Designed miniproteins, single chains, continued (4). Designs and how they scored, part 67

Each design is a single chain, and the fold is of that chain. pLDDT is the mean over its residues in the fold that is shown.

## One batch from the design tools (miniprotein)

Design m14324
Fold by ESMFold2-Fast:
Structure m14324 (fold): chain A 75 residues (1-75)
Amino acid sequence: SGVRAYLEYIAALAEQAGRHELAEEIRALPPTREALRELLRRLEGAGPEDEPAIDEAIANAEAFLARARATPVRR
């Protein structure tokens, strides 16, 4: 549910930035946490030369994934 929305959100941003290959890869991914996590790792390497909107989407998706499992853990 939430993961699917995030994948489509990131794909839309990539497409708007002219990153059609990236958008197609994202759209082909299954809507799972594993796919989202792998995508985030790849996008970090994609580069700072990309549109800032994509960088923000990466940060947001990463924060979402962290929060999804974030029970306050304090050792």
Scores: mean pLDDT 67

Design m14325
Fold by ESMFold2-Fast:
Structure m14325 (fold): chain A 65 residues (1-65)
Amino acid sequence: SARFERILRAAVKVFQKKGIENTTLADIAREAGVSVATVRRILEREGIKDKVELVEAARERGIVP
């Protein structure tokens, strides 16, 4: 979905700036322009359990850092 792709692009951008370990859902939400609750709900629906799976999903969709 367009919302999921937006979150993936936001996550990758934040990971590049401050690293995966230092990135929070709040950082991703701010970058994506949505609430933290929206990010959590979408990731849960898509079955994304951790930040590594976020990066893998982004690569699968052609979202290059």
Scores: mean pLDDT 82

Design m14326
Fold by ESMFold2-Fast:
Structure m14326 (fold): chain A 98 residues (1-98)
Amino acid sequence: MIEEIRKQIEKLLEKFKKEAEKAKTLEELDKIYEKAAKELNELQLQYLAAVDEEIAKIPDKKERQKMVQEATAEILRAIGEMEQIYLEAKQKLEKEKK
């Protein structure tokens, strides 16, 4: 389950990258980004729910903390990657004066 959600996040990021590269205006790029960010938020909520379910099965406090840290790092990574894709596409459009 966790791995399946992670694969869905990676697929969303790849789709967003392709759509962002095709954007011809900043307005089009912003609309693509807003839609992708909303979809990423939904997947991250599903990911956190799946992680919480797995954590509830772990009796060791240290192992639970490690899983929380790894889950937090993965969420921040996905957000950062999406933001980087947006910024790169925006910079390319700004260089083209449109």
Scores: mean pLDDT 82

Design m14327
Fold by ESMFold2-Fast:
Order: C-alpha cells, then sequence, then structure tokens
Structure m14327 (fold): chain A 51 residues (1-51)
C-alpha cells in the first residue's frame, strides 16, 4: 500500500518506506515520529509505502 502525504495529513501507525517527490528513496520511518525537529508535515509530497 502506498500514499502521497498531503499537507496537514497524518499516517496510520506503522513502518513506511519514504520516497521523495523526485522519486528518491529517503529511507524507512516508523510513525508516530519521535523527532521534534522534523514534524510529519515536512514530508508533504513524499510517497509513504507501508511495509
Amino acid sequence: ESRVLQEGETLEPGTYQVIGPDGTVLGTMTFPFDDPLFPISVYAGSTFVKL
């Protein structure tokens, strides 16, 4: 399952492969994010593929 994250959206809890708007694989992330410097909104436009 994959989804392009829109501004103001959230994800269901789980582990995701993150692909940037340019198609570059950014890495694997688990939601909810525990990183106060990078809120989920900064990944708007990226594709999240649920693992």
Scores: mean pLDDT 70

Design m14328
Fold by ESMFold2-Fast:
Structure m14328 (fold): chain A 77 residues (1-77)
Amino acid sequence: MENNGELLRKLLEEKDPKVFKVNVKSIDTFIKNLTGDSITELSDEQLIALLRSLTNFPDEEIPELAEKLKKAVEEAK
């Protein structure tokens, strides 16, 4: 899929804290609807596998993206 990984990165780099929180909650809700679990409830391996299927990011960038997402979801609570 075209640049889904780059789009996700851009959503996570949003500088407006209010918009960032909305983006993160939307991503978490989407993941929860797919897996039954919040991003913070998934193992790192499960989240990495899911992100590989959704984003087409290089494998080396996926673990860092997964960590950033978990931190962002926790901060957005």
Scores: mean pLDDT 73

Design m14329
Fold by ESMFold2-Fast:
Structure m14329 (fold): chain A 88 residues (1-88)
Amino acid sequence: SKALELAKKGLEAGREGNSREAGRLAIEAGDTLIRDKIKDEEAIRLALEAGVLGVESGYRNGDKEGIRLGIAGALSAIGAAFEQGIKL
């Protein structure tokens, strides 16, 4: 799905230390899952991980905007899990 593709790209960006890109892609993945009512447990879990990596990279780099986007991405993934009845 598009959400899974976005979540995988966010995870890759997070692993590369690209805090803002990881958070942004996690937000897009979570919002896509919620908007399209997609029950994709893998995409939700990867989007959550991407958001968390965005926060971690933001802390390491002193990037407050990266931290903010990472938090928003993680919350978007949690919201998708809640709407679809998926336990994290």
Scores: mean pLDDT 87

Design m14330
Fold by ESMFold2-Fast:
Structure m14330 (fold): chain A 70 residues (1-70)
Amino acid sequence: SEAEKLAKAAYEEAMAAFKPEKAKEQALEQRVQSGIYLIKAYLAENEEEREKYLALAEAYEAVAKEIESA
């Protein structure tokens, strides 16, 4: 789906920007982005936008967890 493509792109871009010396800071930034997209999903007026925002929120949370586990 389009939402899955956007989420994959966001994940790959965030992981490409990863710097081990800034792991804690970058993980927190990704969690903040996830939270912002969850709020946008909650406020979305149509189902297509809601699904896109939820997919992006999940992608940013996955990046944060990946960084934290490295």
Scores: mean pLDDT 86

Design m14331
Fold by ESMFold2-Fast:
Structure m14331 (fold): chain A 87 residues (1-87)
Amino acid sequence: GLLEELRALADELLQSSDPLVKKAGKLALEAVELIENGGSELEIEELLGLIEIILALLKKIGASDEDIATVERAIELLKELIKKKYG
């Protein structure tokens, strides 16, 4: 499912040598845990916002296309999960 896919992407991001990519992975994993444990929509949306800021920074600094694509996919999955749980 989408939640398992997001967890797998978060684990992949956490293995990156880039500390900013690792931070995106940590935030995505925190969002997965909040979704599983019935956390607030606001807390999950705040984590999404931070990941989106990280994506903008990664694009600006010229991070790898692979890292950018993985973070973009994590954002897409998190948006879909928020919509399904709270929309």
Scores: mean pLDDT 88

Design m14332
Fold by ESMFold2-Fast:
Structure m14332 (fold): chain A 55 residues (1-55)
Amino acid sequence: SMLDEVRALARTLSPEDLQWLIGSLRRMAALARSQGRTDLAARLDAMRAVVEAVL
């Protein structure tokens, strides 16, 4: 699944890269919400949660 791919990638990253990725996903989710794309925002939030769990 997409979340399994995100988790696999996250496991290869440094703590600094993980924090950058978390920040990027938060900004992308906020942009998606601002455009009324709630389904996309939920998917980005799910990816962020997976990355945060690795940190």
Scores: mean pLDDT 88

Design m14333
Fold by ESMFold2-Fast:
Structure m14333 (fold): chain A 80 residues (1-80)
Amino acid sequence: DALLEEARRLLRDARELLSKPQSLQTLQEMADRLQAMIRELAKALGRNPSPELDALTIELQGVLAQLYLRIQQLKKQQAA
């Protein structure tokens, strides 16, 4: 499934991105990409439910939460 492979690649790329210092812009762009993918996976789940698709969606949501925490931390550092 091309969507599953794309989502897995995005998950890997997001985790790699979080392992290194990044600009606010780069983190926000990745968060936007993750949100778009989560919406596409939600549509796919609505058409054809799959345990693999559901598990992958949960992992993407987890990484998105980590990205938002990093963005908030960087914004606080710039305001201080």
Scores: mean pLDDT 83

Design m14334
Fold by ESMFold2-Fast:
Structure m14334 (fold): chain A 91 residues (1-91)
Amino acid sequence: ALRATVTLYKDGKVVAELVPAATLEMNKLVIAVGFTVGKLLGADRIEITLTGPREAAREMAEYALEVAKSRGFKVEEVREEGETITITLKR
């Protein structure tokens, strides 16, 4: 199954991590909640790690990038390695 982990950073430290969910729709919710919590905590960097089937991970990556753009985050890096996509975003 697709797993999305959202890690929130402030001043180089992890301030929160959101747990992965089992379904595509729940992982979209985890990502959206991650951005909301990041704003509340003043996170300056967000890392989204997507692990699972390549097509599902890519669809989720596209969703995460669109949410990031809408919320004023800049894409620092997108890495794709095997079944894992890692997106690094900065404010």
Scores: mean pLDDT 80

Design m14335
Fold by ESMFold2-Fast:
Structure m14335 (fold): chain A 60 residues (1-60)
Amino acid sequence: MDSLLKQIQEKEEQAKRYLAEGEELEKKASTRDLRVQARAKYIAAELYKKEAEELRKKLA
């Protein structure tokens, strides 16, 4: 169970990091490619959030 808690924390940290990177890319987005990269970061953040929730379901 403790290993799962650590995995949840790591996935939540990765989600926060990807969200921040996406926001920075979106602010700098002078090209379509940068906007696509920003969206990819947002999608990755959402996926890590969902993975953390699935792990929490196993603990609950």
Scores: mean pLDDT 80

Design m14336
Fold by ESMFold2-Fast:
Structure m14336 (fold): chain A 80 residues (1-80)
Amino acid sequence: MKEKIIRALLDTLEQLEKSGREKFTREEVLKLVRENLKKEGVSEDDIEKFIEILEKLMEGKEELTLEEIREILKKAFLSL
């Protein structure tokens, strides 16, 4: 389980970095994480649980920098 999640998060970060953008909406980050977790074959229950952790860490933030996203994804993973 955790190994599939870390691969999905690394793919997410790589896709965001390749975009050349400095800021991303909370909604687009959550959508991309969901898509990559599904690609890795993470269960729907585990995806939902992980997204809930991300939403709590993103509370009060409408837009996020790549740096903030990296830190939030790391904290969410360590909370598992």
Scores: mean pLDDT 84

Design m14337
Fold by ESMFold2-Fast:
Structure m14337 (fold): chain A 85 residues (1-85)
Amino acid sequence: MKEELIKQGEEYYKLGQEAFEQGNYEEAVRYYRKSLELFEKANSEKSKTADYNLMDALIQLQLSQGDDETAALARAVKNTVKKSE
């Protein structure tokens, strides 16, 4: 059960990486979100990696839409999480 959740999470993570590489950031966000959910359900430390890649995909999505201000806010949130640790 837990191992199956991790495998499914890794599958969605790979789909997210492929979408990201294609510049398909909206799809990358969707796949990384599913991956993160599965890793969190499995209590896997890979959830941290999926979370960071989700943030990167969100930043790229905003940049691709020409919304530099929203992308800057997303980067600030990511940096705040890092600093609060």
Scores: mean pLDDT 75

Design m14338
Fold by ESMFold2-Fast:
Structure m14338 (fold): chain A 75 residues (1-75)
Amino acid sequence: AAAALEATEARGASLAPLNVYTNKLIEAIENKDEEEVEKIIKEMREDGVSDAQIDALLANAEAHVALEKERAAAA
């Protein structure tokens, strides 16, 4: 039974969208604020976001910052 998933989905309606977490992670990584990155990850876990989803969001945020940084350095 997916009762926990159903409860998480119901809470998801009142929680920040995953794209908001991605934007926060990008900003924190860009600012080299490791404490803020850890805080955002903890908030996502407390909000019921899966570890797999957190890993995917973190990887996307890091890739975005790395590409933007390389683009700026190449200009």
Scores: mean pLDDT 70

Design m14339
Fold by ESMFold2-Fast:
Formats: C-alpha cells, structure tokens, sequence
Structure m14339 (fold): chain A 85 residues (1-85)
C-alpha cells in the first residue's frame, strides 16, 4: 500500500541521514525535533492527514540528506504541519 511504501521510505531515509551526519549536532537536533512534532501530529491526525504528514516527513528527510540547511528544513516542516492539521 501507499502507506507501507512511505513508512519503509521514512525508516530507510532516516537511517541514511543519521549515518551520514552522525557527528553533526545541528542535523541530529533538527531530526529529533521533527520526529517529536511528527509523532504528536500523527497521533491526532485523520487517515488523509497521516498520509500527508508521512509524505512531508519523507520529503524533509530527503532534503536534509541532499545537504539542505537542517534549520531551514525544520522551519518549513513546522509550517507545513500546521497547514495540514
């Protein structure tokens, strides 16, 4: 299913970011904050919102993996979570 594919991609990309940036405190802090925001929103979300939140998280992880500023990605992530919820 689409949800299963996104969940698999989420775990794979998160693992890749953590391995690539294991010594980067800024990336680690951004990931930890994104995860807290994601989990809180996901727990209150409808099925449609859950799919949008997972897609947003996957896209945000990919942006960090590609070398975008983690603070900028986190700020945009927060804004988009608010728009979905």
Amino acid sequence: SELDQLSGEYYRLRGRVLRKYRSNDEVRKALDEMEKIFLEAYSRASEEQQLQLLQLYVDSLRRILNGEDPKKVLEEFKKKVDEIM
Scores: mean pLDDT 84

Design m14340
Fold by ESMFold2-Fast:
Structure m14340 (fold): chain A 84 residues (1-84)
Amino acid sequence: GSWRLSLDATLTYEKGETIVAVLEVADADGRTRYGVLFPVSTAQKDGEKYTLPDVHLPFDGTGVRLVGVRSTKEDLDVDAQVLP
């Protein structure tokens, strides 16, 4: 598939923080949850603003639901879209 995940947010960089989106996918075994790790930006200094690139999904995006987005420290109130 050519499906991708796009995060519609500008984030503030914090050292050691990792961003993960949790998706729920309907597959042959029912509904399965996947953690999608966003690559961190080239920003290396605390307080720098950054945006995340789209992440290519290794599965069909049809029927995919966003459960939430989180950092290694807390849940984030940000939107993400699954796009073809």
Scores: mean pLDDT 71

Design m14341
Fold by ESMFold2-Fast:
Structure m14341 (fold): chain A 90 residues (1-90)
Amino acid sequence: SRLEELQKRIKELEELGKKIEEYEKVLDEPEEVRREKAEELGLEKKVVELLELAKKYREGKVSEKELEELKKLYEEFTQEQAELAKELEA
């Protein structure tokens, strides 16, 4: 049963990765297009905000406040991934 639960989580993570890739294709589009795509893909607000702030950071357009938000979201995301990795090894 635990192995089946881990396999399900791996599949969900793979599907999330595909959704992120699809959303990244519209990061240069207007806000309305991006909002529609995020809703269509069922992406969580936190994931959308992380991807949009990361794009601004790459373009050198991030404000000090946005940089702090990006760091916080990145830390939260990496912590969630670390917890999943720990469960896979346990």
Scores: mean pLDDT 74

Design m14342
Fold by ESMFold2-Fast:
Structure m14342 (fold): chain A 71 residues (1-71)
Amino acid sequence: MKAELEVRELPDGNVEVVVRGDESADVAELGELARKAVEEKTGTEAALSLEEEEVDGKKMKVVTAVGEAKK
């Protein structure tokens, strides 16, 4: 399974990590990748959300994790 990870800094100082996996990807594994990336950047616990995207008729699993910036 190949997963793509994207890190974004939000205007309020929070950090958003988006992990995209193929249809065969394990949602729990994608969630752990997103959570760890946010916690490493922010030092705070990540809030997770799961979404599905369709690209060229193919389903992809997307996990978004958001954490507050470390002070």
Scores: mean pLDDT 75

Design m14343
Fold by ESMFold2-Fast:
Structure m14343 (fold): chain A 81 residues (1-81)
Amino acid sequence: SADELREQLEKARAAIEKLTDPEAQLLAAMAMVQEIAKRFSPEDAAALVARAKELAAAFRAGEITAAQFVDELVAFLEALI
């Protein structure tokens, strides 16, 4: 459900924020994406993974923070709910 997804996202955000290493933050965020993708159709799952890859590239380039990565991903997911 949408409420279960929001709870999962809030828990993932809190877990990622506790990590001090940017690489660990990115790995945790991508693991969350793969887990959440299982809840969607193959088409929506592919769109979510594609968006996460774009955000991961921006994070690696120093264009966004880990918090911004999670916030943009949450916004994308809310559009799919």
Scores: mean pLDDT 76

Design m14344
Fold by ESMFold2-Fast:
Structure m14344 (fold): chain A 97 residues (1-97)
Amino acid sequence: AMPSSAELTEALNAVYEEDPEFRELLEEMGRIVEKILNDESLSEEEKRELIEKVRELAEKIIEMLKKDPRISEEQLKLLEEYFEKLLKFLEEKLKES
């Protein structure tokens, strides 16, 4: 598992360095995730709306990477699984906060 994660990270870093659109989507996702986790002024409804925004950004990232020859179908599947785990984690945090 760890070697596959390292290879995925290296491939994603290559896309991040060369594709400004991918960079913008990933940075926007990071900002929204931080806001969900750290902004206690947000209602549960507002946090749920932000989680849906994270889902939309994840889908856009996956669609971009499907077209990138540096990303294999296996690496793409691993990234989809990581995004699903992230979204579940955020939903669980929402219920426990």
Scores: mean pLDDT 77

Design m14345
Fold by ESMFold2-Fast:
Structure m14345 (fold): chain A 72 residues (1-72)
Amino acid sequence: AKEKEAAEAAGKKIAEYYSEEVAEKARAAILAEAEAGGSVSDMVDALAGVMEEAGMSAEQTQEVMKVLVDTL
């Protein structure tokens, strides 16, 4: 539902700016938090962690997080 759409939207944005591998990791992290009954905050934190580990810029990170939150 919305969590899957949000994960796909965020992943697509990461793939545009950075890489498909990082996008796949981000989608998996978001969906794992959703499946565990996590909050929107938990999904945002999981996404942020993946982007920080990948070395994405602050601007790219903010754009992707906005896509996640706007889709949820």
Scores: mean pLDDT 80

Design m14346
Fold by ESMFold2-Fast:
Structure m14346 (fold): chain A 62 residues (1-62)
Amino acid sequence: SKIEELRKEAERAEAEAKHYDTLADQLSAQGAPSEEVQKAYINSVAARLRAVGYRVELELLE
């Protein structure tokens, strides 16, 4: 169903955001170039925004 699909997409986006948060922290700790750390952080924020969008759509359907 659309509800199940949106829930799975929200969960995937939330997992992606957590992955990039962890990656950004690891890169920063290892002294990676600021550009790499920034890219990981931007990807985390983008994934979190997508997750919020999916959760909002779910609330409107439920």
Scores: mean pLDDT 87

Design m14347
Fold by ESMFold2-Fast:
Structure m14347 (fold): chain A 100 residues (1-100)
Amino acid sequence: SKNEELAEKFSELAEETLARLRADPLVSDEQLAAIEELLREVLEAAKTGSIEEFAEKLLEAAQKMVELGKTGGEEAEKRVLAIVEELRERVGELLNELIS
């Protein structure tokens, strides 16, 4: 199903994103735990929701992840923003493949 394919591919992208954040010394364990929870909620929307609901939940999560980055200071904010922007671009490509 489209939901199964979306969930599987998003899970891979989320794991890659978390691995990059975990490797970054400017991202705290507390920030990482909060981001992991946000990505888990997006993954649940991929499994159970519409593509529109998934996209909306991802946008909300992306905004919250950037806000969490700000708590680490300007350099941490820039690194989290770059990682989040890459995730959003890769998900946009995935959605184009699934919707087209």
Scores: mean pLDDT 83

Design m14348
Fold by ESMFold2-Fast:
Structure m14348 (fold): chain A 114 residues (1-114)
Amino acid sequence: AVEELLREMEELGEKIEEAKKNKDEEKLKEYLKEMGRLAIELARLGHPTADTAILSIAAGLVELGDVETAIELLEEALPYARHPEAIRAMIEALKAGKSAEEALKIARETYAKL
């Protein structure tokens, strides 16, 4: 199950990089939303990298102007997070109008202290 999820995430990651190269914002949003779904499933299975994946995916959605979906993804991930404080820190930063870069930095600094 975990190995299959990680493989699907790797394949989707390649599609994300191609969409970035082609400046296809619609496809990039679609792939990031799907990656978020897979990362939440990874979190439900207790995988240690799930929290950092969710933070990065949310930052990507914010960079594309989809702050609402990024917050929804982070809130859905909270019950399964190993370090929910880092995810809450990002939600609060985004609700305060901070950029993707600043919100991700705050979340990562919070994670590093745990």
Scores: mean pLDDT 86

Design m14349
Fold by ESMFold2-Fast:
Structure m14349 (fold): chain A 82 residues (1-82)
Amino acid sequence: MNPVAELLKKLFEGEKDIDEVFERLDKDGSGTITPEELKAFLEEEFGIRLTDEQVAQILAALDKDGSGTITKEELKEVLESY
């Protein structure tokens, strides 16, 4: 969990506003982020290569409601967490 939260925090810190990043990730306008959207975004915007296992670990850590997707509130909560 911690390494995933650190990765996301580092990417957003000094690069993008969290609200702006979420809008870019939420390509289907559902208000949630799929694993495929997250992986594509990180590779396109930051050149970060994620394995399928790493994406699954990110989802397991962030998907607190068990929906299989990440909400803006969940993402913001994890990034602001100590």
Scores: mean pLDDT 66

Design m14350
Fold by ESMFold2-Fast:
Structure m14350 (fold): chain A 84 residues (1-84)
Amino acid sequence: SDQQRRDLLRQAGYYVSQAIQYLQQGDNDGAIRYLRRAQRLARQAGDDRGARYASQALRYVQQGDNDGAIRYAQQAGLSIGRSM
């Protein structure tokens, strides 16, 4: 349903925002948990672009590039917001 899709996207956007906060605090494990949740929910809602950006953010966290991770997490958030 449209409401179910919007609820998934709203939750994915919340998880992206939390991941960005954890990255800014240097808590990469926290960021990874939230980015994985955001990726799954964005994909479930049909936002494949947002899911891909969240996946890119995860790769940058794993490489220790938190600035790169934040940039891609912000792109994921923008995609999710546009899909609502």
Scores: mean pLDDT 90

Design m14351
Fold by ESMFold2-Fast:
Structure m14351 (fold): chain A 80 residues (1-80)
Amino acid sequence: HSRDAAETAETVAELLERFPDLKYISVKPSLDAALNAAIVAGDWKTVEYLGKAKEALKKGDTKKAIEYLREAARAAREHA
């Protein structure tokens, strides 16, 4: 359900804000779960933002990843 994607994206954003040295691998399972929930819900806007957050984290851009995760959570709540 799209709501699950929103809650997971928000939780990952909060973790990265509190622990900015967290590596992509540490949050990957949560991001993959949120992405799967958005795909199953047909929420392509949330899928796009989660994908951008994932790419930002792979590049070490934690600040930009947090921004995309917040946008993903917002999009998912609007879809639900």
Scores: mean pLDDT 81

Design m14352
Fold by ESMFold2-Fast:
Structure m14352 (fold): chain A 108 residues (1-108)
Amino acid sequence: AEIERTAKEVLELLKSDSPEDKLRALQLIVQALDGATPEQRDAFLEALGKEGLKRLASLIKDEDPVVRLTARSLLRGLYYFSSLKTRKLILEAVKEVDPEFAEELEKF
């Protein structure tokens, strides 16, 4: 319930074109997953859905440099500290947006 509620709020913020809303979405993801187990991360990303993951991944190409750098940092953290299942989902979403960054993630 809590995870689903946060994921819904994040998805709504990711639909915004505002840099402030995008940064808030990224901050909420960091806060929600701080100290989370791989299973809790899987549940959060499942609740965020394919659309949410695509929107999150698209931020690595955002026109705002703070949004772009923050998203890249967050996706690296999500990838390295998540389960194999979650890593595959992240990699698939990132590869659709930026194959070069996806290759960077796979090398670690």
Scores: mean pLDDT 83

Design m14353
Fold by ESMFold2-Fast:
Structure m14353 (fold): chain A 98 residues (1-98)
Amino acid sequence: SLKDRALAELDRQRAYLDANRAQISPDLYAQMMAIIDDTAAQIAQARSIDELMDVLDAASARVDALEARSRAEMRALVMIESGLTMLRMLAYVEKKAA
């Protein structure tokens, strides 16, 4: 399901951040992990495609507010933003198919 795919993508994002933790400031790491964890919890509780889209839009807005101070941090933010954008596109396609 799209929900399962979204949760799998967030798990992939957590794994990336953990693997690159030494190259990311503690504050940015904590903020990115909080967004991923909050988003995963909200996705797990989502009852409709519209709720899932709202959760993904809110997550994207939170990530967009973060600032990178190194190339490694910039890569981490781009990776999360790209994953969330992909999920939003998939949610839009699924909504149109219904």
Scores: mean pLDDT 89

Design m14354
Fold by ESMFold2-Fast:
Structure m14354 (fold): chain A 82 residues (1-82)
Amino acid sequence: MKIRKEILDLEVKGTLYLAKAAIARSIGDKEAEKKYLEEAIKEYEEAIKKIEELENPSELEKEELRALKGAIEKLKEELEKM
């Protein structure tokens, strides 16, 4: 239960950084956009680490892990294009 809340909190932080990156993009602040995308990746990577630490992950948790890994790859591609 506690670790699940920790994972959720990390995902929420990552999503908040994506929102900040979108705002930075809208005003043409490429430096802020890059910083927030990097912070979003860090939060999602920590969430992945926490899910991978689960001894017996459920099918739902395995799908969540896959989704987060896919999100990170897309964010890394976006950073490479900047």
Scores: mean pLDDT 83

Design m14355
Fold by ESMFold2-Fast:
Structure m14355 (fold): chain A 55 residues (1-55)
Amino acid sequence: SLDDLVAQIDATAAELKAALAEYRRTGSPEARQRVNELKAQLQALHDQYMAALDA
């Protein structure tokens, strides 16, 4: 449902915020990879949300 997508967007955005804080703290390649993965996931969820609004 649309509400489920919103909940997933909120959860992924919170994970991204935490991952960005970790990357700023450590500068590690693993933290950078996590940030990039979460950005891609958040983009995919936004695309699904926009598609659901157009349905």
Scores: mean pLDDT 87

Design m14356
Fold by ESMFold2-Fast:
Structure m14356 (fold): chain A 66 residues (1-66)
Amino acid sequence: SEEELAAGLERAAAEVIARYGRYPPPEEAARIFSRHTGIPFARVLPITERENDVDRTAVRLLLEFG
């Protein structure tokens, strides 16, 4: 559900910021977002590369997969 996805994205964003800050390496961000949301790494990686910002990545993933 969108609510479950939003909760996963919030947990992922918090973990990424704690480990790497706001502008993480795209591959590391993609692994963390994939793990918390269940979205495949290959589908997340282009978004983390394009957005290059934790909050923007979370919003885009919610819009595309929510």
Scores: mean pLDDT 88

Design m14357
Fold by ESMFold2-Fast:
Structure m14357 (fold): chain A 91 residues (1-91)
Amino acid sequence: MVVLEPVPAEYVAELMKSPNPAVASAGILLTSLMDEEDQKKVLEEAAESEDDLTREQAAIRAAQLGFLEIAKKAVENIKDEELRKKAEEYL
């Protein structure tokens, strides 16, 4: 019998804070392997990231999961107009 352990929220949050945007984006994708409470926590942290690409990915992922308040917060925090517009298309 295989027991699947959820990915730790702290680990995913650390990936999302990476100065490498590709690593941060991978962290956001890992939210699909987490329960809803942990998904919300890591996406909220990604929404407050200093990296606009991480914020864009957080907004898109939160919108896809139905976490519209987190998605809106992430979009508001995006400084680049093009990335913000792309994220808004998913809302």
Scores: mean pLDDT 71

Design m14358
Fold by ESMFold2-Fast:
Structure m14358 (fold): chain A 94 residues (1-94)
Amino acid sequence: MLREEAEKYLEEAREAIKKGDSDSAKKYLLKATEKIGELRNRGDYDSYRELSRKWSELFDEFSKKFPEEARDLAVEMTGILLRRIGEEIDRRLA
């Protein structure tokens, strides 16, 4: 299930942060972002809110341990958000 996939990626990100593996942590945080976004698009707002909070807590831990990689992840996240906003606008205008 989509929620279980998001939770799995968040757990994998947590373990990667714990092990000092910044590359894996970044990868799993990005994958979790994608699945969490799909929950919102599906109207599962309760899961979206809960998992977004967990993601933010992990990102705070990631940022403290890997500040440069956290900046790179934030840039990538901004790109993903801008793309999703553009796609949503396009759908409404199409």
Scores: mean pLDDT 80

